# Ledger of designs, part 67: designed miniproteins, single chains

Each design is a single chain, and the fold is of that chain. pLDDT is the mean over its residues in the fold that is shown.

## One batch from the design tools (miniprotein)

Design m2469
Fold by ESMFold2-Fast:
Structure m2469 (fold): chain A 71 residues (1-71)
Amino acid sequence: AMAYAAEQAKKIAEELAKDGDYDLASFVLRIAAEKQPEYRAEFYRMLAEIYEKKGDQETAKKYRELAEKAA
């Protein structure tokens, strides 16, 4: 159930990002990271990619560092 919920959150965020809705994609991933701490490293890596695509390199770097600490 927890692993399935994490995979669903990732799929939703990926589809939102494909549509260019980076703000909603990042919101979904932030909520998922809060509710499913065992998968935080994966969610933070995805957040870093989204912020990089948005051009926010400072926030992207922060999420990359958080992902490394969560792994």
Scores: mean pLDDT 81

Design m2470
Fold by ESMFold2-Fast:
Structure m2470 (fold): chain A 64 residues (1-64)
Amino acid sequence: SMKLVEEASKYLKKGIELFEKGDYEKAIEYLKKALEIAKQLSGVVGEIAIHEIEKELKRAEKAL
């Protein structure tokens, strides 16, 4: 759904902002929220969203 895409994107964007500020713990929190929402998406859109969020999450976790 478009609403879930917007919500997942909002949390992903906030997670990336927090990562760029060096707030890795909060970045991970927001990225995990984005991932939970993205898992509710079906098809290719969901697969792409999950992949992008997991990539950012892995990056943030390595920075701890």
Scores: mean pLDDT 85

Design m2471
Fold by ESMFold2-Fast:
Structure m2471 (fold): chain A 72 residues (1-72)
Amino acid sequence: GALNAIRALGNIGDERAVEALILALKDEDQYVREAAAEALGKIGDERAVEALKKALEDEDQYVREAAKRALE
């Protein structure tokens, strides 16, 4: 499923994964957004910073917490 795919992208950590994960931060499913924020945090790519800052305002607390950890 989508969650397993997102976690796999986080483990791969390449530049294409970063783009896919940035899109996943906009997903309608809060669990997808949380997993995407966690994966981007593991990769540490600066291109994700703007999208992660938007995720800090997410209505779901776990998405916000994951985005905070990703941004350090």
Scores: mean pLDDT 83

Design m2472
Fold by ESMFold2-Fast:
Structure m2472 (fold): chain A 71 residues (1-71)
Amino acid sequence: MAELEREIREAQARAAAAYAAKDWEALIEEAERLGELLVRLAEARGDAEAAEKAREVTAADLAALRALAAA
């Protein structure tokens, strides 16, 4: 659990750095990783509903980021 929370914080920090650098490709990659980690955290907590919601939110966020990068 604690390791997943650490990995999530590290991914968030990398995503923030990518956003500040206007590196949309890196931001999308870190957003994908963060989404996977959030699903794993929810599953580790035994919360299937939260895991499914994390998948849905991640898919929507990635679609929005890709659309923004393409604009």
Scores: mean pLDDT 81

Design m2473
Fold by ESMFold2-Fast:
Structure m2473 (fold): chain A 92 residues (1-92)
Amino acid sequence: AVEAAREAAEEGREAARAANRSGTRTGAISGAAAGVSAAGAYAEAEFLGDAEGAARNAEAAADAAERSGTEEGRRGAERAREGAERAREAAE
Protein backbone atom coordinates (compact mmCIF):
# COMPACT_ATOMS: atom_id res chain seq x y z
CA ALA A 1 0.00 0.00 0.00
CA VAL A 2 2.63 2.57 1.01
CA GLU A 3 4.89 1.45 -1.84
CA ALA A 4 2.02 1.82 -4.33
CA ALA A 5 1.35 5.35 -3.09
CA ARG A 6 5.02 6.30 -3.57
CA GLU A 7 5.04 4.90 -7.10
CA ALA A 8 1.83 6.79 -7.93
CA ALA A 9 3.27 10.04 -6.57
CA GLU A 10 6.42 9.58 -8.66
CA GLU A 11 4.35 8.84 -11.77
CA GLY A 12 2.33 12.00 -11.22
CA ARG A 13 5.45 14.11 -10.86
CA GLU A 14 7.03 12.54 -13.93
CA ALA A 15 3.88 13.25 -15.96
CA ALA A 16 4.02 16.89 -14.88
CA ARG A 17 7.69 17.12 -15.89
CA ALA A 18 6.93 15.58 -19.29
CA ALA A 19 4.16 18.13 -19.87
CA ASN A 20 6.52 20.97 -18.91
CA ARG A 21 9.08 19.69 -21.45
CA SER A 22 6.43 19.85 -24.21
CA GLY A 23 7.15 23.56 -24.63
CA THR A 24 3.47 24.51 -24.64
CA ARG A 25 2.15 26.59 -21.78
CA THR A 26 -1.33 25.02 -21.82
CA GLY A 27 0.10 21.49 -21.86
CA ALA A 28 2.48 22.28 -19.01
CA ILE A 29 -0.25 23.80 -16.83
CA SER A 30 -2.71 20.97 -17.45
CA GLY A 31 -0.16 18.21 -16.97
CA ALA A 32 1.19 19.73 -13.78
CA ALA A 33 -2.29 20.19 -12.28
CA ALA A 34 -3.36 16.64 -13.11
CA GLY A 35 -0.10 15.05 -11.97
CA VAL A 36 0.10 16.89 -8.66
CA SER A 37 -3.54 16.22 -7.79
CA ALA A 38 -3.29 12.53 -8.68
CA ALA A 39 -0.15 12.16 -6.56
CA GLY A 40 -1.86 14.00 -3.71
CA ALA A 41 -4.87 11.72 -3.93
CA TYR A 42 -2.71 8.62 -3.42
CA ALA A 43 -0.79 10.19 -0.56
CA GLU A 44 -3.98 11.30 1.23
CA ALA A 45 -5.59 7.87 0.85
CA GLU A 46 -2.51 6.03 2.14
CA PHE A 47 -1.47 8.37 4.95
CA LEU A 48 -4.61 10.25 6.05
CA GLY A 49 -7.33 7.76 5.22
CA ASP A 50 -9.44 10.44 3.50
CA ALA A 51 -9.90 8.57 0.25
CA GLU A 52 -13.11 10.35 -0.78
CA GLY A 53 -11.58 13.78 -0.28
CA ALA A 54 -8.48 12.74 -2.19
CA ALA A 55 -10.56 11.25 -5.02
CA ARG A 56 -12.65 14.41 -5.37
CA ASN A 57 -9.47 16.49 -5.60
CA ALA A 58 -8.12 14.26 -8.39
CA GLU A 59 -11.43 14.45 -10.29
CA ALA A 60 -11.38 18.25 -10.10
CA ALA A 61 -7.88 18.22 -11.59
CA ALA A 62 -9.07 15.93 -14.39
CA ASP A 63 -11.88 18.36 -15.28
CA ALA A 64 -9.40 21.24 -15.39
CA ALA A 65 -7.01 19.28 -17.60
CA GLU A 66 -9.77 18.38 -20.08
CA ARG A 67 -10.81 22.03 -20.39
CA SER A 68 -7.33 22.79 -21.78
CA GLY A 69 -8.29 21.04 -25.03
CA THR A 70 -4.76 19.69 -25.51
CA GLU A 71 -3.66 16.08 -26.05
CA GLU A 72 -1.50 16.26 -22.92
CA GLY A 73 -4.45 17.66 -21.00
CA ARG A 74 -6.62 14.72 -22.03
CA ARG A 75 -3.94 12.22 -21.01
CA GLY A 76 -3.47 14.02 -17.71
CA ALA A 77 -7.21 13.88 -17.07
CA GLU A 78 -7.26 10.12 -17.70
CA ARG A 79 -4.40 9.60 -15.25
CA ALA A 80 -6.01 11.80 -12.59
CA ARG A 81 -9.30 9.91 -12.82
CA GLU A 82 -7.46 6.60 -12.60
CA GLY A 83 -5.63 7.97 -9.56
CA ALA A 84 -8.94 8.92 -7.93
CA GLU A 85 -10.33 5.42 -8.48
CA ARG A 86 -7.21 3.77 -7.08
CA ALA A 87 -7.25 6.08 -4.05
CA ARG A 88 -10.78 4.92 -3.23
CA GLU A 89 -9.78 1.28 -3.69
CA ALA A 90 -6.61 1.68 -1.59
CA ALA A 91 -8.61 3.08 1.34
CA GLU A 92 -11.03 0.11 1.44
Scores: mean pLDDT 58

Design m2475
Fold by ESMFold2-Fast:
Structure m2475 (fold): chain A 72 residues (1-72)
Amino acid sequence: MADELLEKGRELYKQNKYEEAIKYFEEALKVDPDNPEAYRLLGKAYYDGLNDIEKAKEYFEQAEALRRARLA
């Protein structure tokens, strides 16, 4: 399930295994493509782990857009 993939990714993120964490978050999006939490965690991993500010910004914007869509 997507939540199991997100949990595994978070565990890897805490161990500073950012590349592996990203793979699990991407797999979670394959199961649930409209999951704002998965996009938020991808943004955080790219920002903290890879110092990829532009990609992190894109993921955070997608997470915010999906949250707004649920409220609309």
Scores: mean pLDDT 82

Design m2476
Fold by ESMFold2-Fast:
Structure m2476 (fold): chain A 80 residues (1-80)
Amino acid sequence: SEELKKNLEEVGKEIDELTELAKKETDKKKLEEMLKGVERGIESMKKIIEETKDEEVKELAEENLKKLEENKKLIEEKLK
């Protein structure tokens, strides 16, 4: 459980870095690949939220889910 909390905190930092990359990305194929990655991340966070009985794990996964949903909107807007 402690290891999962640390991993979720690290994932949150990685999502922040990916969001900054997405803001600067102009290549459509790279944006489409980023979108697929974000969608996989969303599904992963949703599973953790549904399966966990640890409130701290749930809160971290919900925070990561929110960041991923914001990243998805950014990429989708660029692909219009």
Scores: mean pLDDT 88

Design m2477
Fold by ESMFold2-Fast:
Structure m2477 (fold): chain A 104 residues (1-104)
Amino acid sequence: MKVEVVPASEVADQLSPDLRRLVEELPDLSFYLVFIDGKLALVLLLGPDGRLRGVLLVRDLSEEEMEAAVEAVVKTFNLSEEQAEELREAGDRIVEHQKRLKAA
């Protein structure tokens, strides 16, 4: 599985109209796109302090895809062990929530 983390500014001309509008409406946030095997999986929103403010899921992710995405983000932003653990817990909660919605 190939995971790529790219700043939205590097691919601004390739963004969907909805994602481009979101970036333009939140200029104080930095947007990062996470691709898994060349397909957009999620978008990260970082504040001006460099801290993670939100995660937008573009599609349902498997546990393996979420783990791979989290690890790529930890490596790309050189997160501390505490920040990495917080992100792992958030990823686990998102996957569980997706499973519950799919089962309902």
Scores: mean pLDDT 74

Design m2478
Fold by ESMFold2-Fast:
Structure m2478 (fold): chain A 64 residues (1-64)
Amino acid sequence: SMSQANQLTQQAQQALQQGDYQSAAEYAKQGLSLDPSNRDSRDVLAEALEKLGKFEEAEKVAAE
């Protein structure tokens, strides 16, 4: 559901703020699997992937 996707996006944002980039990416991926159109989830995932050094994956996520 969209509410569940939004909750996962919030968890991803909190993990990102705490420097837990792996957890941030995992929560954001889960959010996107529930709502692929959620831009906030996509933006968090792209940033988390960039922080993990996964630049090509981050560019692909950000471009969609």
Scores: mean pLDDT 85

Design m2479
Fold by ESMFold2-Fast:
Structure m2479 (fold): chain A 92 residues (1-92)
Amino acid sequence: RLAELIAATDSPDPAVRAAAVRELARLGTPEAAEAIARAALGDEAVANEAISALVEMGTPAAAEAAEAAAEREADPEIAARLRAAAEGVRAA
């Protein structure tokens, strides 16, 4: 299940990647949070969905995954949004 969803985040179809991110968010596991944050990296089509999913999860693992992804993200706007998501989750 988890491995299949992670593989789907590598799909060439952005709709498939976005759907995989939504299903990973429903699992709510630390491994799913890491996969969601990784899917946001360098992917404008999925970044909004992934950031929203991490915020909705609201777990310490989601905050850690968002912060780690922000450090790796080349786009400064997406990186700032990932950092803001991590801070918001930690503050809750």
Scores: mean pLDDT 78

Design m2480
Fold by ESMFold2-Fast:
Formats: C-alpha cells, sequence, structure tokens
Structure m2480 (fold): chain A 84 residues (1-84)
C-alpha cells in the first residue's frame, strides 16, 4: 500500500505540483504560489519516504495556504483534494 502510493507520487508529482500552481495563481501572488509549490513538494517528499500519510501532507499544505489567504484550513484542504 505505501509502496504503491510512493510509486504513484513519483509518476504524478510534477503534474500535481503544476495543478496546485495553476489553481493558486489566480488568488495568490507569484511569490506566494512559489511558496505553496515548495511547501507541497516538501510534504510530498515526506510521503514518498513513508514519514507521513498523504492525508497529513494535504492537511499541512492546506494549513500553509489558509495562513497566506486568511481562510479556513478545512476549506483549502477540500480544494487541494479536488485537484489531486
Amino acid sequence: RLEELARWLVENKEELLKKIAENAAPVLSEEQVKEVVEKAEEELEKVERGEMSLEEALARMAAHVARLLGLDAEAVEARLRAVM
């Protein structure tokens, strides 16, 4: 199960990061989009190493974006799940 998830992430990581950037660009500045993408990459690398679940990674990414936008973290997490 974890090995299958890690393989999926390796194959789809670039497309996922691109979708995150594209969805963030209309509502965030270029610098904030870069921060969101870098944070997403760090969290996904932890999932690839088996250090955290994909759900934990999404929650951490959502919390970071929510902090930048002044939004609810649960709402941002729902949007991230929609692009994955």
Scores: mean pLDDT 68

Design m2482
Fold by ESMFold2-Fast:
Structure m2482 (fold): chain A 64 residues (1-64)
Amino acid sequence: MSLEELVREHMRLGAEYVGLVALLHSARKEKAPEEEIEKLEKEIEEVQKRIDELVREIERLKAE
């Protein structure tokens, strides 16, 4: 996978992360069901893990 593709994916995941955090904030403010809040928290955790992996891949390619 090219460095350009990884950078684009990083930008996409960053936007997804910001969107999920905003949804979680709104859900908490509106006192959404605990089940919905837990789902959003898990989705945020998954996106954070993917971002961390992607950053490591980008750093590896830059070192080459």
Scores: mean pLDDT 82

Design m2483
Fold by ESMFold2-Fast:
Structure m2483 (fold): chain A 58 residues (1-58)
Amino acid sequence: MTEEQKEIAERVRKLVLENPEALDAVKEQIDMAEKYNPELAKAIREGVEKAERELKEK
């Protein structure tokens, strides 16, 4: 994963942790991004997965 992708993942993780209600909207953006930029979609998915794990652990 590139440095830029790591930054995107961390930004997405922080956004979801601060606004859990935005999770569904972020997942919709992943589906759109996957067609045009699979690398970006992968970074966003990693950020979401990290946020979901943290939310589930409290």
Scores: mean pLDDT 76

Design m2484
Fold by ESMFold2-Fast:
Structure m2484 (fold): chain A 66 residues (1-66)
Amino acid sequence: LKLSEEQRKALEERTEPLERELVRRYLAGEISAEEASALMHAALKEEAIKLGVSPEVSADEVRAAL
């Protein structure tokens, strides 16, 4: 997977608020680590698709390209 610098920056900016909220909920005991990971993976894929990334690309590949 090859992301442009602008795609990487936009993806990081769009997902950062959710990541902070999921970490807060995990530390408060509201969700499990598995639930937090699943929600983050879903959001990362959704935002990547909005930036033109193929829906066939895994969340792990998107994360590795950041």
Scores: mean pLDDT 78

Design m2485
Fold by ESMFold2-Fast:
Structure m2485 (fold): chain A 82 residues (1-82)
Amino acid sequence: MREELLELLEEADRLIEEAGEAYRAGDLEEALRKAEEAKRVAEKAKELAEELGGEEGELYAEGAERAVEEAEKLIAALKEKL
């Protein structure tokens, strides 16, 4: 569980970075696809963090929630341009 949670958090962060890169390159469709994927991965990480519980689970849940918020901001910006 903990290892899976960390892998999901790393994947979400990577997808957010890739979405930002695609956005800067003008590939809005690719950026949207990656941002939506990042949101899904971050939401799964949040679910696992909540299952983990305790202080550690709470800390990871906060990190996952921030990733969800960042992905949602990218999705909103991209949808306005598409």
Scores: mean pLDDT 84

Design m2486
Fold by ESMFold2-Fast:
Structure m2486 (fold): chain A 44 residues (1-44)
Amino acid sequence: MDKEIIDETIKKIKENLEKAPFVSPELLDYFEDLIKRAKEGAEK
């Protein structure tokens, strides 16, 4: 499975978003939910 690659990429994206002063906790939570959905889809 490519979960390792996906997880690595997600971490990089989160780090970049957290550096942006305008990003809100609600927005980060929304992205986290989308990531969970994407992982479930990737598992088939």
Scores: mean pLDDT 68

Design m2487
Fold by ESMFold2-Fast:
Structure m2487 (fold): chain A 91 residues (1-91)
Amino acid sequence: MEEVKEKIKELMKEIDTLIRNGASREEIVKKYNELTRLIKEAGLSDEEVREIAEEILKEDPNNITAGLILAQLEFDRGLERAEELNKKLKE
């Protein structure tokens, strides 16, 4: 798992470099899909992915990719929570 976590960190840093260099949307999305596939194949939980993204932000607070991943995980959690609350209110 150590090797896979390092590859995920490297891929997140590569995506950040692509974004900062103004790479095409197609190129950025392609790399992002590679990242999400690698995470899924490795069987990493949302918590483990958050930990990796937080570790990158601790090293580089301006890392766009790590910030976006954390925002996406928080958004997904917020949606899940909103669905739970909506279900209770409509009972």
Scores: mean pLDDT 78

Design m2488
Fold by ESMFold2-Fast:
Structure m2488 (fold): chain A 55 residues (1-55)
Amino acid sequence: MDQQIGDLFRQTSQGDRKAAEQLAKLLSERGQDITPEQVMALAKGAERSREEARA
């Protein structure tokens, strides 16, 4: 896996908008049509799952 993509995704899950924009740009350069807002939504979804797993 690309470690840079994983690192940016983790930063986005912490609320870093710049990380979300950078990740969306990298994915767009590879032909993926994804927005920073979609990346943030996915990262927040993952955090929600973590909270539920804690219980």
Scores: mean pLDDT 71

Design m2489
Fold by ESMFold2-Fast:
Structure m2489 (fold): chain A 74 residues (1-74)
Amino acid sequence: EPIEKAKEILEKLEKDKEEYGKRFRALSTPDPAQREETIRLTAEALRTIGDYLDELFKYLSPEEIYKLWKEYKK
């Protein structure tokens, strides 16, 4: 039942995306400490997204991933 696992992964990705978006907005100050945290958060978010993409590639075709990417773009 790969599709169900893919849906779970996508839900986690969406939740993390929203969480990271909120955390980035909270770091909108020019404070050097905030900047360092922003860099760390960016690296963490990129790794998380990469891990989700790797998992999705196990369960979804490239075409399906592309369709989901376009959906999440909005």
Scores: mean pLDDT 70

Design m2490
Fold by ESMFold2-Fast:
Order: sequence, then structure tokens, then C-alpha cells
Structure m2490 (fold): chain A 71 residues (1-71)
Amino acid sequence: EIAEAEEKASKALDEATANFQKAAKAAETARDAMPDSKKGNQIAKETSEAAGKAVKATLDASKALMGKAVK
């Protein structure tokens, strides 16, 4: 079970990396579809959050193993 929880955490980190790339692509698409100031700010925020998510995922992985693995 612990080994599987670790695999799950590794998967989550992998997803965080993939989501970062997807966020960049989504930013391009959204920028092209709706290039207003409001949208620009939102997309910039999403991209920044994707980067921060990678750091948070490491912390959450530890939490998931000990607390959220049961969830």
C-alpha cells in the first residue's frame, strides 16, 4: 500500500509537470481567442499557479501519503 501511495505521489508530480505545459498552451489559445487585459491577467495567474503547483505537489505528496492516502 505504501509503495502504491508513493507511485501515486510520483504520478501527481508527473501530472503537475504535464499541467504546466498544458497551462502554457492554454494561455496561447486563450490569448488568441480573447486577448483582452482581463484575460491576460487571468492566464498569467494560471501559468504562475502551475509553476507553484509543482512545489505544492511535493508537499501534498507527503501529506497524501500520511493523511490523504486514506482518502
Scores: mean pLDDT 63

Design m2491
Fold by ESMFold2-Fast:
Structure m2491 (fold): chain A 55 residues (1-55)
Amino acid sequence: SMAERRERAIAAVEAHLAANPDASREEIERVVRTVGRALGLSEEETEEVLARVLA
């Protein structure tokens, strides 16, 4: 489902951030967009993932 893809994207991004704790906001945004594209998320879904990861 779309919700499952979004949760997978969040988990993948959070795993990257755990390995890279000093990542800049620009780096985080790049990772989120890359993961979103790889998992077939829309631009709106990708922005939702970014907002949740930065919360």
Scores: mean pLDDT 82

Design m2493
Fold by ESMFold2-Fast:
Structure m2493 (fold): chain A 71 residues (1-71)
Amino acid sequence: MELVEEAVAAARAGDLERAQELAERLREALKDAPEEVRQEALRRLYAAIAESPALSPEERAAARALLAKAE
């Protein structure tokens, strides 16, 4: 849970390398989590990426598409 919020914060700050590192750790943590928890964490991350002004329009568009599927 905490890892997704830290990854989101790093992505919003434009620190993509840190965001990727935290996202990898989140993926490992979610490997053992129920699907519901995984989907919720991913939805939050994708939503933050879609809104991030530090990311490219293409990355934001991809995140929106994934968020739409998850919703």
Scores: mean pLDDT 69

Design m2494
Fold by ESMFold2-Fast:
Structure m2494 (fold): chain A 101 residues (1-101)
Amino acid sequence: MEILYEKAEEYLKENPDDPRAWAALGVYYLKKGEYDKAIEYFEKAIELDPNNAGAWTLLGEAYLKKGDYEKAIEYFEKALSIDPNNETAKRLLEEAKKKLE
């Protein structure tokens, strides 16, 4: 995980306008349980590329892990509106819906 962080951080310093660099650092913080930082990085990735279904899915996952199921559902539905075949977004959407029951 540290090697992936160092590579993503270096890439971001050289490519601050690449949404993939922001998403990669967001994933690092998501895996560490630092959900608010993960959200900040995923929001930046989406600001740079609002049609990135993967970034919307990751934003939803961060909110799901924080227990904000309503926001998680909203962002997974947004991801599926961009890419209806995103299996991760479909699976996590069903998980979030079950948490509201």
Scores: mean pLDDT 83

Design m2495
Fold by ESMFold2-Fast:
Parts: structure tokens; C-alpha cells; sequence
Structure m2495 (fold): chain A 58 residues (1-58)
């Protein structure tokens, strides 16, 4: 169904956001480990919030 396809795409997008946050955190860790941790935490939170929005819309 369209709803199932939208959820699947949303989960893939959320995973991409998490992966991007991890990569950015790794780059930032060379300069500021504390900031790197916050970047990762923010990215994970954004991914979770995005997925919750998708679930709410379907």
C-alpha cells in the first residue's frame, strides 16, 4: 500500500540522517570531541523526530 511504501521510505531517510550525523561527528571529533558528541546526539534526535512525523502522517 502507499502507506507502507511511505513508512519504508521514511525509515530509509531516517537511517540516512543518522549515518550523516555519525560521519559529521567523526569529522568534528578531531577538533572538539564534546561538540562531536552533541552533533551525533542532535542528528539522532532529528532522525527520530522525522520518523515520528512520517508515522503521524500515515
Amino acid sequence: SLKEKKLRLGENTAKAIRDLAERQGQVEAEKDPERAQKVRETGLKLADEYLERIKKEV
Scores: mean pLDDT 82

Design m2496
Fold by ESMFold2-Fast:
Structure m2496 (fold): chain A 110 residues (1-110)
Amino acid sequence: RPRFPPLKPVPLKPVPDPALQAEMAELFAAAGKGLEAQKKYDLAAMFYTGAALLAPPERRAELLTNAGKAYFKAGDYEEAVRWYEEALALDPSNEEARRNLAEAKAKLAA
């Protein structure tokens, strides 16, 4: 199971062009989709979370939703819930994330 290290503020030099970060986010998202096609859902989820960290806030919610979907397919419902909740915190109108969050919570035995 993938582990999530704490999100530390690391003072790295900012990327000079935010558009380059967005393009890198697209590359990581594409890699995640390729890994999902290979049914490597844990690795796909890691690439989607990496893409979300590089993406502008508007795209971040969608990428976190994709990470949640990958964890759901991997059977890691606790992580799926976490990432869907993060996606909804950024975009409360995301119907896909809301629906999938309900499904993931239903899979977590009461």
Scores: mean pLDDT 80

Design m2497
Fold by ESMFold2-Fast:
Structure m2497 (fold): chain A 70 residues (1-70)
Amino acid sequence: SLEKARELLKKAKETGDWEAVEEAARLLEEISDEMDRGVIALIMAVSRTLKLPPKETAEMLEKLLEEIEK
């Protein structure tokens, strides 16, 4: 659910927990269309490749969640 994804992203930003980021991304993928799933996959791939901090990845996913809620 959107609420669970938000809570996981908040936790990831507070704790730096990459597992929380991955679970939030999974939940977002479940509610997303094909295009949004592509964006989530790109964010995750870029973050892993560039070894971005979990906080930065969580912030990007939060922005996408805000667009999905519109």
Scores: mean pLDDT 80

Design m2498
Fold by ESMFold2-Fast:
Structure m2498 (fold): chain A 63 residues (1-63)
Amino acid sequence: LEEAVKAFKAGNYDQAIKAAEETIEKEGPDNARAWAILGAAYHKKGDDEKAEEYFVKAAQALG
């Protein structure tokens, strides 16, 4: 998760996506912060449809 956050803050959205996906694979689908980083990174890349999808997953993981 820390790697995904650092990559996102640095503007490295592809690295943020990869690190967040690795966090979900390792820690499971209930990691709301990892889904939120995926949503934010796709939004920054202009993929609003994927961004919305991942923000919904983040909300579901949060409860």
Scores: mean pLDDT 80

Design m2499
Fold by ESMFold2-Fast:
Formats: C-alpha cells, sequence, structure tokens
Structure m2499 (fold): chain A 82 residues (1-82)
C-alpha cells in the first residue's frame, strides 16, 4: 500500500495515504487518526484530538509522547492539504 513510516528518536508514525490512516506509537502509547477528507467534521475532530494529546503530553513533561503527537499532527495536516 501507499504507507510511509517516519521515525524520530523512539517515536514511530505510519501514514497510509490510501486510507488516510495515521498511527503514532511510542512505548506502550498509541494514537490513531482517520483523516477522511470527504468527512470534514470527523477529520477536524481527529486533528483536535491529536492537538489535545500533544498539549497533555507537554503539560506532563513527556517529551517522547509530545514528539509522537506532533509527528501525527504534521502527517494529519499533510493529508488535509487544501
Amino acid sequence: GKVEVREEGEAVVEVDYGTGKVTGRVGDFELVLDIDVSNVPKAVGSILRALGERIQARMEGDRKRELMAEMVLEAAKELMKK
């Protein structure tokens, strides 16, 4: 499939351009988004969930989880290109 794997430190993010699925992993933590550009409310909700996870990780001082959530957000933004 059209799958791209991005790795930075211990964070791994898989982007499936065929399905719009973005999966971020670090340790036992997993964040999965479905970016369906035909379903804008669902896609926006997924992006907001990833943003919330990034903010929470930053507040908790979990730099690895913050990095993973940031990478997932970047991938989601790329899939949502206008």
Scores: mean pLDDT 81

Design m2500
Fold by ESMFold2-Fast:
Structure m2500 (fold): chain A 75 residues (1-75)
Amino acid sequence: SLLEEALKEIENRKKSLLEMAKTWSAADIEKERDFFIKMVEEIMKLLSPEEQEEVRKALEKVEAELDKKIAEAKA
């Protein structure tokens, strides 16, 4: 389903971003985070309201992990 594909893509990109974040500046992580959020928002437009809620929850978890990496990079 489109929802399953979206969730898999989010997970794959999260894994990639977290690996890159280990060596990137806070500014680079923030830029990629913002780009990722915009991409997910575009995908959500194609989903039902119930499916959007599942994607939103997955996105919030990714945002929290990236925010932690941004804070670590600034420290």
Scores: mean pLDDT 80

Design m2501
Fold by ESMFold2-Fast:
Structure m2501 (fold): chain A 77 residues (1-77)
Amino acid sequence: MKEEVEKLLREIEELAGELYELAKEKGKLEELEKALKEAQKLVDEGQKALAEGDYEKAKEKLEKAAELLRKAKEEVE
């Protein structure tokens, strides 16, 4: 379970980086900033759950963050 959470965190970091470059090219940085702020809140909640040993809650929060970033990427494209 912990490995799944760590993998999700890496995927979120990669996705956020891809989104930033894409939004910069498309001139949609403001739209991206809103999505990144919301995703960051979910990541913070997931990291708190991870620190508490609640891997299921951490995974749920991080999966929501990843989904939010994927939606933002589709909207920016």
Scores: mean pLDDT 79

Design m2502
Fold by ESMFold2-Fast:
Structure m2502 (fold): chain A 69 residues (1-69)
Amino acid sequence: SSGLEAAEETLTEAARALEEKARAGPVSDQRRVLEAARDLERTSEALGVKKGAQAARRAAELAEALLAA
C-alpha cells in the first residue's frame, strides 16, 4: 500500500475519535475538540483525504453546537 493510503486511514480514524469526543465528552473539553477538529480538517483537505475532512467537520459542528448552548 502507498504511504497515502496509510495517511488516509490514520487521519480518518483520528477524525472519528474526535467526533466521538464531541458526542460523548464533557462541555469543558469541547473548545479543545473544536480546535483539534478544525486543524484536522485543514490537514485532511491539504492531503486530499475527503473522508477525514468530512469526519473532522462533523466533530467541529458538534463541538460548536455544545459550546453555543
Scores: mean pLDDT 80

Design m2503
Fold by ESMFold2-Fast:
Structure m2503 (fold): chain A 64 residues (1-64)
Amino acid sequence: MKITDEEVLEALGLAYVGLGNIYASRGNNKLAAEAYYKAAELFEEAGNLEKAEEARALAEEAAK
């Protein structure tokens, strides 16, 4: 078992997606968008560009 910095960043990105979903469900769309953008940046740092693009799309949708 070996945890890398990339694995930690991806786990944090997933946590921020979850946080964004919670904010969105509570009607806090601005906080939801901020959480999703943070998740996208964490996924980019982890090298997961597909997840980063998905999180960015969620942030843009929440920001509307």
Scores: mean pLDDT 82

Design m2504
Fold by ESMFold2-Fast:
Order: sequence, then C-alpha cells, then structure tokens
Structure m2504 (fold): chain A 89 residues (1-89)
Amino acid sequence: EEEELAERLYELAKKAAELPEEKREEFLASQRAAIAAIEDPELKAKAQEALDHFEKAVEALRKGDEEAAREHAEKAARALMEVAALLEA
C-alpha cells in the first residue's frame, strides 16, 4: 500500500509541477493552511513532514530530477501512513 501511495503522490507531484507558478504556490499555501489548523501536535508534525517531502518532489520534478522526486514521494507516503496509523490508534 505504501508503494501504491508513493506512486500516486509522485503522479500528483508531476501534475503540480506542470501548474503555472502562481497556481502551484496557491495550492501549496492552501495545504499548509489546512495542516496549520490541525490541533494535535503529533498529527500536525507528521502532516507537515508529508507536505514538505511532497513540495521537494515537485521541485525535483521541475529541475528534471526524477530520482529525487520519487525518493521524496516515498518519504511523503511514509509520513502519511504514520498519520493514518496515529488516527487509528
């Protein structure tokens, strides 16, 4: 499931990298605002970690570094899986 999520995030990062810069920054700012609204500090930290890696995947794709983008998508997927585990605990 982590591999499937990582691939999904990688494809989403490709779509985000293709957005005009203004639209991309607006999207990322919206995601950061949503995470800032999380009251639980552990969930907030893991969600922030996931978004940070997603942003790095987008930036890597913009620079043509597909290997770095996949590594960051994998790390984002791991952080999201940890968020899911915390929600089920």
Scores: mean pLDDT 82

